# Ledger of designs, part 93: designed miniproteins, single chains, continued (2)

Each design is a single chain, and the fold is of that chain. pLDDT is the mean over its residues in the fold that is shown.

## One batch from the design tools (miniprotein)

Design m7436
Fold by ESMFold2-Fast:
Structure m7436 (fold): chain A 60 residues (1-60)
Amino acid sequence: KPRPSVRAFEAAVVAAELLKEDPSLSREEIIRRVAERLGISRETARRLLDEAEAAGYLKF
């Protein structure tokens, strides 16, 4: 099982902050906000959040 990257952990922290502010956010909205916050593409943000979820750092 691949080890989650530091970037995946950063994405999980940002996503957790967003969910704490607004628990009604959709997964797509979270991906968009994480991408904006980290200055990365939405595709990269989706991949990092998938890694974080697989590692147990995030639950949707």
Scores: mean pLDDT 76

Design m7437
Fold by ESMFold2-Fast:
Structure m7437 (fold): chain A 66 residues (1-66)
Amino acid sequence: SMAEQKAKLEEELAELEERLLTIPDREAQQRVAELLAKASEALKAGDLETAQKYLEEARRVIDEAE
């Protein structure tokens, strides 16, 4: 259901917000912060596809920076 998908994305957002604090590269940290802010806005708007896209991109940046 959409509610289950939204809950999953909200959990992923929270996880990535915690991982954001551990990124040593400040430029990568700033990029992730911007992506997570956009994901949060999309979730509040009910745009789950856009939220998932931003969370996926944020995760990729984090994985590359670690």
Scores: mean pLDDT 84

Design m7438
Fold by ESMFold2-Fast:
Structure m7438 (fold): chain A 82 residues (1-82)
Amino acid sequence: TNEAKQALSLMEEAGEYLSNGDREKAKELLLRAAEYAEKAGAEEAAKKLREAAALVPTISSDDDMTKLRELLVEAAELLSKA
């Protein structure tokens, strides 16, 4: 769906901001991606995106980064099927 494609695009943009250290913008974009995931009917993807957004400002370890990556990969996989 168009909504699923927009969610994926916002996730990619969030990843760029995370790489640049802009955690606030990354969190904002992940929350917007969750809204589009819901509109696409991808409820589990939206849930994972909200969990990822909540984790972003608290990242302090490689384990946190691994958890964030897992949530984003799972959300992207679900959105690709939506």
Scores: mean pLDDT 86

Design m7439
Fold by ESMFold2-Fast:
Structure m7439 (fold): chain A 65 residues (1-65)
Amino acid sequence: MEDTLKGIEAYKQKDYEKAVEYFKKAVENGDVSALMPLADASSKNKDYKLAGEAMEKFFEYTKEF
């Protein structure tokens, strides 16, 4: 949760590299709400592979509800 908030702050500052780092850490710690922000920040950081992986995980997770 805290890592997701730090990622959002980095994203607001247009520091997409740091935003990706924080959102990736949040996802690794089980905060699935960071998956969509991770996909968007990764896309803006030109890491389209990570963006695609984050989107796929988000859709898989939401289908289980």
Scores: mean pLDDT 79

Design m7440
Fold by ESMFold2-Fast:
Structure m7440 (fold): chain A 82 residues (1-82)
Amino acid sequence: MRRDLQLAIQHLERAYRLARDPRTQDQVRRARQSVQDTLDGRSSIGQAVSSVVDALRTARDAGDEGAARQLLEAVRLLQRAG
């Protein structure tokens, strides 16, 4: 669980660097905070999944294909964690 959350954060950090659209960058930043809050025991895994899925939709709508691939891997890791 903890390792999967840490790996998800690494994918979110890579998604942020690959994102070209500022809307994608903003959503990834919020998703990263949500995953960090889950790791720190301040939020649920379900809220983290929802936040990353919202970032994934934004990345796809913006054509940020590289960011979208990293976000999809983060979703898979979070689903495996809970």
Scores: mean pLDDT 87

Design m7441
Fold by ESMFold2-Fast:
Structure m7441 (fold): chain A 89 residues (1-89)
Amino acid sequence: SEAEKEKIRKEVIELTALLLRLIGLVLELELAKKRKNKSKEELEELLKEAEKELEEVKKVLDKFSKKVQEEIKKLEKKLEELKKELEQE
């Protein structure tokens, strides 16, 4: 039905947007860390936002393909590494 098709389309858009927000925040953190163009406080705030988005992605993890789930796990590891580096500064 048209209603079922629209529901699936909305879910795909929401899942894609959620994943892209997480990817964007991780990339912003990596770039800011490399360029040293943000304060420790700004990096901590970005890290907190990225961790929050990761938790939202993890709540719906089973709705992603196994390949995407593997990429999400890699993003989680990158965030753990960035957090450890920030805690040492």
Scores: mean pLDDT 84

Design m7442
Fold by ESMFold2-Fast:
Structure m7442 (fold): chain A 83 residues (1-83)
Amino acid sequence: MPKTKEEVRKLVKEIIAKVLNLSDSQLPIDDNATFEDLGFNGGSKKKLREALEKEFNVEIPDEDLEKINTVNDAVDYIWSKLF
C-alpha cells in the first residue's frame, strides 16, 4: 500500500509505461501529459483502468475514467480513493 501521494505517482507512471510499452527514451513521463498525447486509445485506456484497479484495489467507473485525462488526474483520483 503506498503511503504518500508521490509513491502513488511513481506507481501510476510505471503502470502507464507498461500498458503503452514505452521505451526508456520516452521516460520520464510528464505529470501534465494527456493520455491522448501519450498515445492512449479506448482499448489501452481500458487496460490502464484494469491495471490501476488491480494495483490499488479500487474501482474506477466509466464515468470517472472519462474525466481522467492526465497523469495528474489519475494520481489525484487514486489518492482520493486511498485516503
Scores: mean pLDDT 76

Design m7443
Fold by ESMFold2-Fast:
Structure m7443 (fold): chain A 69 residues (1-69)
Amino acid sequence: SIEEKALRGIPLLNAPPLDIRTVEELAEHSEDLAAILAYAVLKTIYDSNPELAEEKARLERLEAEVRAA
């Protein structure tokens, strides 16, 4: 799910920039890039839509759990 990918992306937001120079390297980092993008997209959608305040709170709770682990 998108939420699972977003949780995977949270610790990657502070990772050093990816040095992607080949198709193989792109393929190897594709899941990490998808996870980072999923987090950014969900965060932006929730922040921009007041009706999604409950979903935003849930994402923030899951982020706190991932950071505590």
Scores: mean pLDDT 69

Design m7444
Fold by ESMFold2-Fast:
Structure m7444 (fold): chain A 56 residues (1-56)
Amino acid sequence: MEEELDKLLEEASKKSLELLEKNKDNKDREVVLKTVAEALRLIGDALDKALEKRRA
């Protein structure tokens, strides 16, 4: 059960890092901020799904 949570978090973290890496050279601060917000949303969604699985 804990392994499933770890995998979901790892996947979300990898996707978040990829998003940030793609936009690291972007000089548009608004795009960078939106990218960070999107990464945080991905992590939050993964946590919600992991908690749902623990209850199912």
Scores: mean pLDDT 71

Design m7445
Fold by ESMFold2-Fast:
Structure m7445 (fold): chain A 103 residues (1-103)
Amino acid sequence: MTEVSGLVGDDSEVIAFAFDENGNLLGVGSSGAENPEKAVENAIEDAKARGGEPKLILLTGPESVDLEAEAKKLSEKYGIPVVAVRGVPASEYSALAKELLAK
């Protein structure tokens, strides 16, 4: 068992990952925990700057942020599905995105 004294997650930051329709990572955005919307906006802007069209966004952050409520609000605002992710390693995000997009 590797050390999972897991407060290596910055409790002051949220990160958004933008994916295309095939589950390929297009862009990443981050912001302070007080502004999850800016993280999503930055991820969308990064994806578009790379010539991609985002079809799904995964939102991650500290437990102090209500990621599910923010994901729902931001999905409605941007017209792109935003899904809150907790307890999943970043290495699995592309696989998770592919599963979510296949439905």
Scores: mean pLDDT 76

Design m7446
Fold by ESMFold2-Fast:
Structure m7446 (fold): chain A 66 residues (1-66)
Amino acid sequence: MEEVLKKIEEFLKKNGIKIPDIARIDKRTAELYKNSGLTEEEIRKLFAENLKAKGVITDEQAEELL
């Protein structure tokens, strides 16, 4: 879990996205995990998919997050 958060933080820094508290994103993904039985890998995919849908990142950048 700590490695996942660090990877997400590095990804956000690389793309110039500053989020003061990543815990908000983690809480939402953790809720999906508990409710849907999703793996950490699936949670990362959902996070990347949401950012892509909002036009914040490209397809290639989403693949780097995985």
Scores: mean pLDDT 60

Design m7447
Fold by ESMFold2-Fast:
Structure m7447 (fold): chain A 69 residues (1-69)
Amino acid sequence: SEELERVREEMRRAAESEASPEELLELAERRARLALEQVERDGRLDVEEVRRQVEEELERLRRRVEEEK
Protein backbone atom coordinates (compact mmCIF):
# COMPACT_ATOMS: atom_id res chain seq x y z
CA SER A 1 0.00 0.00 0.00
CA GLU A 2 2.66 2.49 1.02
CA GLU A 3 4.77 1.32 -1.88
CA LEU A 4 1.95 2.21 -4.26
CA GLU A 5 1.62 5.60 -2.61
CA ARG A 6 5.33 6.17 -3.08
CA VAL A 7 5.21 5.33 -6.77
CA ARG A 8 2.17 7.56 -7.16
CA GLU A 9 4.07 10.38 -5.51
CA GLU A 10 7.03 9.86 -7.84
CA MET A 11 4.72 9.95 -10.85
CA ARG A 12 3.26 13.19 -9.59
CA ARG A 13 6.67 14.76 -9.08
CA ALA A 14 7.83 13.58 -12.48
CA ALA A 15 4.82 15.17 -14.13
CA GLU A 16 5.45 18.46 -12.34
CA SER A 17 9.12 18.35 -13.28
CA GLU A 18 8.28 18.26 -16.98
CA ALA A 19 8.99 14.57 -17.18
CA SER A 20 8.74 13.08 -20.62
CA PRO A 21 5.76 10.90 -21.48
CA GLU A 22 8.13 7.92 -21.50
CA GLU A 23 9.16 8.61 -17.93
CA LEU A 24 5.53 8.78 -16.87
CA LEU A 25 4.80 5.50 -18.61
CA GLU A 26 7.80 3.89 -16.94
CA LEU A 27 6.52 4.98 -13.56
CA ALA A 28 3.03 3.77 -14.44
CA GLU A 29 4.40 0.35 -15.35
CA ARG A 30 6.26 0.21 -12.06
CA ARG A 31 3.05 1.12 -10.27
CA ALA A 32 1.20 -1.62 -12.14
CA ARG A 33 3.78 -4.17 -11.04
CA LEU A 34 3.51 -3.06 -7.43
CA ALA A 35 -0.27 -3.06 -7.63
CA LEU A 36 -0.28 -6.63 -8.90
CA GLU A 37 2.06 -7.64 -6.11
CA GLN A 38 -0.21 -5.93 -3.61
CA VAL A 39 -3.29 -7.71 -4.92
CA GLU A 40 -1.50 -11.05 -4.76
CA ARG A 41 -0.25 -10.37 -1.25
CA ASP A 42 -3.66 -9.22 -0.06
CA GLY A 43 -5.12 -12.49 -1.32
CA ARG A 44 -7.31 -10.70 -3.81
CA LEU A 45 -7.52 -12.40 -7.20
CA ASP A 46 -9.13 -9.57 -9.13
CA VAL A 47 -6.30 -8.57 -11.42
CA GLU A 48 -8.68 -6.84 -13.81
CA GLU A 49 -9.65 -4.36 -11.11
CA VAL A 50 -6.00 -3.46 -10.60
CA ARG A 51 -5.49 -3.11 -14.34
CA ARG A 52 -8.45 -0.79 -14.60
CA GLN A 53 -7.09 1.34 -11.78
CA VAL A 54 -3.74 1.61 -13.51
CA GLU A 55 -5.36 2.59 -16.81
CA GLU A 56 -7.47 5.20 -15.05
CA GLU A 57 -4.37 6.69 -13.44
CA LEU A 58 -2.53 6.70 -16.77
CA GLU A 59 -5.43 8.45 -18.46
CA ARG A 60 -5.54 11.03 -15.69
CA LEU A 61 -1.83 11.73 -16.02
CA ARG A 62 -2.08 12.02 -19.78
CA ARG A 63 -4.98 14.43 -19.54
CA ARG A 64 -3.28 16.47 -16.86
CA VAL A 65 -0.02 16.73 -18.78
CA GLU A 66 -1.81 17.80 -21.95
CA GLU A 67 -4.03 20.18 -19.99
CA GLU A 68 -0.96 21.83 -18.48
CA LYS A 69 0.59 22.47 -21.89
Scores: mean pLDDT 65

Design m7448
Fold by ESMFold2-Fast:
Structure m7448 (fold): chain A 98 residues (1-98)
Amino acid sequence: LSKEQAEKAQEELALGQQAYEQGDLESAIEHFKKAVEIAGNSSLGAEALINLGKALYDQGKYEEALEYYQKALEIATENGDTVLAAKAQANIEKIKKS
C-alpha cells in the first residue's frame, strides 16, 4: 500500500466512522467500501472490512456481514495482525450464535 493510498483509505475510513456514529448506515457503507477498495489486503483494509461488516449487520444483512468479517480475518491473519484477527473472529462468533 502506497503512502498516498494509505492516506486516502484512512480518510474514507474516518468519514465512514463519522457517518456510522450519526446513524447514516448508507453513507457509512459507501465510505467503508471505498476504504476497502483503496487499502486492499493491508491491515487498514481488514479494519475497513470489519467496519463495513458492522454497518451491514446493523442493516440486518447478516450473511453479507459474515462474508466481510471472514475476509477481514483472512487479511488480518496474513498480515500477522492478531488484534484485527481477534476482532473479526468475535464478530463472526456473534453472528453464528444467533
Scores: mean pLDDT 87

Design m7450
Fold by ESMFold2-Fast:
Structure m7450 (fold): chain A 100 residues (1-100)
Amino acid sequence: DRAALIAEMEEELARLEKSVEEAEKKKEELKEDEVKVRGLELLLEAARRSIELGRRLIEALRSGDEAELARILAETAALEAELLARYSAEAEEIYAKLEE
């Protein structure tokens, strides 16, 4: 039960870390497009913060600290909302510049 959940979360963190590495490589290929690079950098910052929260979540699950688990889940939800808001704002700015 708990061990299986922890294993799944570790796999998801590994996938996210790999996606971050691939996105950083793609950023180097897109360096001629400053607007796209900036948008990708904002997403990478959010992804790195999500990875840190995921690591804390795994430790809370291992220790059975329900209070810490609840705090981490709330912080994760807040980060997801922040990422969506920042992505929407950046996409709007990108579209405005593309029309120029």
Scores: mean pLDDT 75

Design m7451
Fold by ESMFold2-Fast:
Structure m7451 (fold): chain A 90 residues (1-90)
Amino acid sequence: MSREELDDEVKLALAEMYAAIGLNLARQGRGDEAVEAFEKALEIAKSLKNPELRKQAAEGIVEATRRAAELQPEHRDKFEEVRKKAESLA
C-alpha cells in the first residue's frame, strides 16, 4: 500500500465520519451544523483520487443528506444542494 492509497483510505473514513456526524446533528435539531458537517464530508470526498472510494464516500453523503432533509425540512434546500453535488461526484 502506497502513501497515496493510505491517504485515500484515511480520507474515506474521515468523509464517512463527517457524514455520520451531520446526520446525528440533524437528529438533534442542529440543522445548520449538520449542513457544515456534510459540506466538510463533500470537500474530503472530492479530494479522493481513487474513483471507487470517491463513489463510496459520495453515496454515503447522498444517503445521509436525504435522511437529514426528512428530519430538518427547514434546511432541506441546503441538504439537497450537498446531495446533488455528491451525486455528481459518484
Scores: mean pLDDT 84

Design m7452
Fold by ESMFold2-Fast:
Structure m7452 (fold): chain A 55 residues (1-55)
Amino acid sequence: MIVKGTLIEGGAAAFNGEEVLVKTPDGKIVKGKAILPEGVTAAPQGSEIDVEVLE
């Protein structure tokens, strides 16, 4: 399952495929693998990114 959320992990940035925590628009915190657009090396803290949710 892929969801869009704001990156909230304590690190400065997340890389594509990295396990991250994001806050969805409804305020839910989800753990998933970061999916960054082609050509994006890293997403800084507070970026809106797509994540593949991990159970």
Scores: mean pLDDT 74

Design m7453
Fold by ESMFold2-Fast:
Structure m7453 (fold): chain A 59 residues (1-59)
Amino acid sequence: MKDEAVELGVKAGVEVGRKTGNIALSSQAGYEAGEKVGGKDAGLLAGMEATQRSLEILK
């Protein structure tokens, strides 16, 4: 399901963001994980949300 793909991508992106402290890597990981499961739209949404959550965590 598209929503599940977005959630998986967000979790992957946030984990990379936490480990690296790098927002660009968080976005990329979120996009790649979401895209593999739910396609390009899910990847884009996951990358964007992972970016936002990582910014909040690194604050």
Scores: mean pLDDT 79

Design m7454
Fold by ESMFold2-Fast:
Structure m7454 (fold): chain A 60 residues (1-60)
Amino acid sequence: SAALEEIAKAAGVSPELIRLAIRDAVEENGASEETVAEQISAATGVPLETALAAVREAVA
């Protein structure tokens, strides 16, 4: 997705690695989608809405 690609570009990693990291945080570690999105937004500077869209897509 465009949201995952934007985050991956900001982080300097592949979109696939961002997707896997999000899924690990939410599904394996039980972090909320909102918490993960806030952490991504803070770390990369992407808007919170963009980060939340990427998180929701990664876990769908």
Scores: mean pLDDT 82

Design m7455
Fold by ESMFold2-Fast:
Structure m7455 (fold): chain A 78 residues (1-78)
Amino acid sequence: IQQKIDELIAEGERAEAAGNLEEALRKYRSAGVLALIAGDLERALEAYQKALEVAKKLGDEETAKALQKEIEELQKQL
């Protein structure tokens, strides 16, 4: 599970480097969800923070607000 989370983050970073911001956003969100399922709140926080940065670059205010809320809830549990 941890290896799959790291792989999704790496795929997101590769998509960002290629200019595929929508793909990067999907990969980071998938990594965050998988980390939550695994009970790894710190890894979920990292993945959602990366997703938030990409959503802001895309100008996707609705997704950015949703991710910000998830980040705030995760920070309360850490």
Scores: mean pLDDT 82

Design m7456
Fold by ESMFold2-Fast:
Structure m7456 (fold): chain A 74 residues (1-74)
Amino acid sequence: NAADRAIEGLREAKTPFEFDVWEALALIAIAIDILSGNLEEAAKHYRRLADVLEEKGAPQSLVEDYRAKADELA
């Protein structure tokens, strides 16, 4: 489960570089879910990504954008 590992890595990230790398990996894994037709799984991962970003203090606009993407896939 590449997306879950990447999202967990994002939650544990300690530096801006680690944060950026794990976020990028999470988005790549979600994109692979979409390309593979796993839209429900991609939606779940976008919601979890948004929750972790909110916990880490990311801009609310970014959190809302990922939640909107999840809703579009469901």
Scores: mean pLDDT 84

Design m7457
Fold by ESMFold2-Fast:
Structure m7457 (fold): chain A 95 residues (1-95)
Amino acid sequence: LEEEIDRLADEVARLGNEARTLMEKAKQLGVKEALDYAKKAIELISEAVRHINRAREALETDPELARQHLDEARRYIEKAKEFIEKAKELVEKAS
């Protein structure tokens, strides 16, 4: 469970950096739709971070609650990936 928390935290950090990079590229290229998708991805990543932090807090006292928070984090991560891919496609087409 602790290894799962660390793994998801690393994944969230990487996705957050990718979404911010796409946001800057979308701004430079003037692609408003890609900018919107990148912003949505950043919001979803922020929600995933909140759930990962709650999982860490629950880790020793309530492992079932910790697992529920990790499951929620995974759902937010998957949604963020969808928006990142949509932003990537639009940025690549504009490049």
Scores: mean pLDDT 87

Design m7458
Fold by ESMFold2-Fast:
Structure m7458 (fold): chain A 90 residues (1-90)
Amino acid sequence: ERKEKEEKEKQAKIELIEGVVESLGRMIEAIEKLAKKRLEEKKKKAKEEKDEEKLKEIEEEEKEFEEEIERLRKLYEKTKEEAKKEIEEL
């Protein structure tokens, strides 16, 4: 029956699109958590060693990381909107 096949194909496409979007969101969150943890550990070690130069390097790395995460978040939001449009056009 063609209608049953069309419904299954549409559902499979929706699930694939939603799965990709959810995976991207989870990856961004995981990257942010891991990077923040590592930066915190590096910063603590630099403070304990009183290495002011190393501390400045870590602070620059923190700023670059925040900018990159913001870029990824904007890309994710754009991808969500594109995915929503794809599902709507199915």
Scores: mean pLDDT 81

Design m7459
Fold by ESMFold2-Fast:
Structure m7459 (fold): chain A 88 residues (1-88)
Amino acid sequence: AAEQAALEALDKRIASSVTRERDRKVAEYRKISDEYAELVRRFYDLLTNLDEAEKNIDEVEELAREVLRMEEEIRRRREEARAREAAA
């Protein structure tokens, strides 16, 4: 490897737990992101069928609120990840 393997190995032992925690939070973020994408697709699917959207106005409104909440959670997670990266 072009990198200095000895120095990398020395720090790797200390960083392994930190890396695992980061990877776990990234996986949680991806799961939330996937759930958001599914909610958005469902919301647009309802809107594509105007008749169904009109009949299910309460469901459309509830789904819209869920999308907004999920979007805020994604933004919060992204800011946390960015702050953690800046602190490292």
Scores: mean pLDDT 65

Design m7460
Fold by ESMFold2-Fast:
Structure m7460 (fold): chain A 96 residues (1-96)
Amino acid sequence: SEEVARAIGYYLRGLAAEDEGDYEEAGEAYERAGELFESLGDYESAGKAYENAGEAYLKAGDYEKAKEAYEKAAEAYEKAGDKEKAKEAREKAKEV
């Protein structure tokens, strides 16, 4: 769908921004991808996108956004039924 293409587009933007060292921009792009995947009910992809956003924000030094992104990743993984990844994301949120 067009919505899936948009979600993937934001995810790829995040990857490109990371490659350039633009970690804040990468975090924002991954978070947008996560929101779009969530709206589509693709909770597994949403979890991955939010987890990548958390990593990017952490590298940017934006600890508040990193923690929020990891918490969103955990919630998305729970909705996907992936309890192990949800636990891992929650632990990352605690370490921020």
Scores: mean pLDDT 90

Design m7461
Fold by ESMFold2-Fast:
Structure m7461 (fold): chain A 87 residues (1-87)
Amino acid sequence: MKEIEEKVEVARKVLKDAEEALRLLKESGKLTPEQIEELEEALEKIKEALKELEEAGDDEEKAKEAFEKFVEAANALQALIKKLLGL
């Protein structure tokens, strides 16, 4: 149970940091509407994975699958941000 709680806390922090990064990118005015839409879609996948992780409760197998989906979604967003920033 504690390990799942720790994963949820880490995931929530990652989501918060991602939302802040997206807000700053939107405020920069450098992104096209299409690029903003791609970032918002990636952020929604992170939110969905976090919800699955929270709903897993004490089920270690479901929590593991949800956390893996979360990591994949977070990596996809990070890759998209790097592509848009030319990093």
Scores: mean pLDDT 79

Design m7462
Fold by ESMFold2-Fast:
Structure m7462 (fold): chain A 60 residues (1-60)
Amino acid sequence: SLLEELNEATRKLVELMKEKGYSDEEIERFEREVARLVMQGRYEEALKFVKEKIDELEKE
């Protein structure tokens, strides 16, 4: 399901952000943005947002 894919992608993003030295506050801000999209039923947009950030961080 989209929700399961989103949860898995979000977990991967959080792990990657921690590895890259992001603060807990920065990670929480990002998670709040994802949660906002989810609360609005915008699951596809939330998943795209998470995947684009993962791709950005993996290019570093």
Scores: mean pLDDT 85

Design m7463
Fold by ESMFold2-Fast:
Structure m7463 (fold): chain A 93 residues (1-93)
Amino acid sequence: GTIPPDDASIEEIANSIIEIIKSLPQEVRDKVLKTFEEVKGKSKEEVINALKQLLKEIPDVKSRLAIRKIIHILENKSTEEINKIIDYVLEKL
């Protein structure tokens, strides 16, 4: 999946992240979703830091690249937008 444009809706951004997560091995997918559950309602800084900590547990380059894409998408969003994205992702997966 491509990185969504800056004017993309929250739903479009969340769907792009869902596509990235679905490309991951099941074990890595479970870790990403657990991380989102743990950081739901938290600040942008806490969300980004949790995903960066998750990267330390991921041995394969492709999964690390996918998680880095998620981080990059979220770094360009506000705390409010990030929480809406996380809520949508967790509802759909």
Scores: mean pLDDT 84

Design m7464
Fold by ESMFold2-Fast:
Formats: C-alpha cells, structure tokens, sequence
Structure m7464 (fold): chain A 60 residues (1-60)
C-alpha cells in the first residue's frame, strides 16, 4: 500500500468520526456544531478522494 493510500484511508476514517460527532450534536439540538462537523467531514472526504486519485494515477 502506497503512502498516499495510507494517508487517504486515515483521512476517510477521520471524516467518519466527524460524521458521528455531527449526528450526536444534532440529537442534542446543537445544529451549529453539527453543521461545523459535517463541513469538516466534507473537507476530509474531498482530500481523501484527491489522494486516492493521485495513488491510482501513479500505478497507471
């Protein structure tokens, strides 16, 4: 597994944790924190996708 793939998997896992935090915040009525966690998860997922694409390009 390349270093790029490993970093992408790490970011994906971190995004999943932020999604979980967003769900908890929403259940507690903290819509502002929920929105912030969702935005952070979106950023991490976008970064992970870029790294997966870069890793795939290097294998081709």
Amino acid sequence: MSPLEREALRLDAEAALYRMKAEIARRMGDEESAAEYEAKADELEARARELFAEAAARKA
Scores: mean pLDDT 84

Design m7465
Fold by ESMFold2-Fast:
Structure m7465 (fold): chain A 64 residues (1-64)
Amino acid sequence: MFTPEEQRVVQTLAALPEGESLSVRELAERAGVSQSTASRTLEKLEKAGLVERTPRGYRRGEVL
């Protein structure tokens, strides 16, 4: 179960165009959460296969 802050991170990623990557900082800013919250959430999503790590940061996975 996701917290409201984690859900905002997920929604921010899902709203990105295909192939777009954002840094943890940019995702935190757009989702309105701290960088610590964004980083922790992105690690959880990566382990679940919902996001993909890139050299620029993170992008949405195929199931988002």
Scores: mean pLDDT 78

Design m7466
Fold by ESMFold2-Fast:
Structure m7466 (fold): chain A 80 residues (1-80)
Amino acid sequence: MMLTDEQKDKLDQAMQEFAAFAAELKAQLQAGKISVDEVIAKLDAYTKELIKKYKFSPEMAKLFNANVNQVKAHIKAQAA
């Protein structure tokens, strides 16, 4: 799959925004301020917002969702 420079920039920006948000939610989870289910719900909502914000094609959305799913799986695995 060939990514254009614009697609690469959008994906990198979206991934950075997502990572920052996920880190914030993870900190709140570790502090006992939110539940795992609430973290996952917020990550899913934010993923939809980022896909819409960056106007991702179906292929770009699939790549972004793959990265999101890895982060979600990691958070679920760390929740005792």
Scores: mean pLDDT 81

Design m7467
Fold by ESMFold2-Fast:
Structure m7467 (fold): chain A 73 residues (1-73)
Amino acid sequence: MLEEVEEEARRLAAVARALGIERGARAAELAAEAARALAAGDEERARALLAEAMALLRSLSEEEREALAAAVE
């Protein structure tokens, strides 16, 4: 259910912004865009967007990563 995935990613982006984790917010925004691209049948674009999102998530500190994980239920 791509609509649910997009909604969840946008919610995560808002949470990351509230925590001041800008790269986490950007990664979640890219994940939401990837879900939209998949829904449109653009698998290549979705793959590229997910790769950017994963790179941003890997660049987060362990502390930032833990804060994001704790903030989502």
Scores: mean pLDDT 79

Design m7468
Fold by ESMFold2-Fast:
Structure m7468 (fold): chain A 68 residues (1-68)
Amino acid sequence: SLALAEALIKAAEEAEKKGMYRAAALLYRRAAELYEEAGDFEKAEEAREKAREAERKAEEAGEAALPR
């Protein structure tokens, strides 16, 4: 649902504020999936870009990689 996708975006933003970039990336990816399922492709792309940026920040911060 869109409401869940929006909640995940807010949770991801809070994770970023706490320096938890890997967690933020996962939340952004899940939000993107929900937006895509809802047909909101613009917000899905925005969420995917935010996930990529969060992953980059996690790597720069030296956070451990997540298992596939």
Scores: mean pLDDT 82

Design m7469
Fold by ESMFold2-Fast:
Structure m7469 (fold): chain A 85 residues (1-85)
Amino acid sequence: GEELIKKARDALNQGKFDEAIKYAEEAIKTLGEDNADAQSILARAYLGKGEYEKAKEWAEKALKVDPTNFDANLAYMLAEAELLV
């Protein structure tokens, strides 16, 4: 469960966005859909892949659970900036 979040974060830090997505999705299946850490990792990984709409959607979900989550706020701001035109 929570160890999958750590693996997802490690993959994200290494720029391995597809691995980060896989581990974060597995974490959501194990810990439940309303997990802000897993959702924020998905948002940042999609941001890294240039999938701005998905990045924004996952960031919004994470912010609904935890509005103070740093990764979610960062992903939301950067994805929104790309989508404003």
Scores: mean pLDDT 84

Design m7470
Fold by ESMFold2-Fast:
Structure m7470 (fold): chain A 60 residues (1-60)
Amino acid sequence: SEVERLLRLAEENERGAEASREAAREAERKGNEYTALFLRMAAETSEWLARRFRERAEKL
């Protein structure tokens, strides 16, 4: 169903965000400031997409 597809996409983006957050912390530990910045931006984008997918699923 469309609801199941949207929820799967939300969960995938939530996992992607968690992975990017962890990678950003590793980059910070290694002193790679710009890599950490881009990974944080990627995490924020994935978190935003996950929220949008969940909201859309709730409206169906």
Scores: mean pLDDT 90

Design m7471
Fold by ESMFold2-Fast:
Parts: structure tokens; C-alpha cells; sequence
Structure m7471 (fold): chain A 79 residues (1-79)
């Protein structure tokens, strides 16, 4: 479960580095969407196991979706 959140964090970092390097919006979007999906899956599993609250899981999901949206918007603006 936590390993999914760790993988999501690494993918998000990669998406940010690609954005800084001027990569195409599509490439940034693919990594950002994958990171958000893994973060949501990890948060859901942690909440189901009682390791975090449902509210905390929803906050993790919301933050991941917001980050993915912002990364894609920035990539589109730079294209």
C-alpha cells in the first residue's frame, strides 16, 4: 500500500523534471495521470486497512489530482 504512494511520488517527481526540461504536454500528462492513479490506489488501501483515516485518504486523492492538473496545464502553456 505505502509502496504505491512511494511509486506515485517518484512518478510525480519525474513529471516535474520533464516539465522543467520542456517535454511535450502528452508525456507530462501520462506520468502525472499515472502518479495520481497510484496515489489514489495507495490511499484507498491504507484507509481500508485503518492505517489512515478516510478523510486523510480523500485529501491524498484530491492533492494528487490537483497536482496532475497543474502539471498538465503548465505543460500545455509551455507548448
Amino acid sequence: ARELLEEAEELAKRAIELLKAGAPPEEVRELAERAARLAAEGAELLAERGEISREEAEEIKAHAEELARKLYEEAEKRA
Scores: mean pLDDT 80

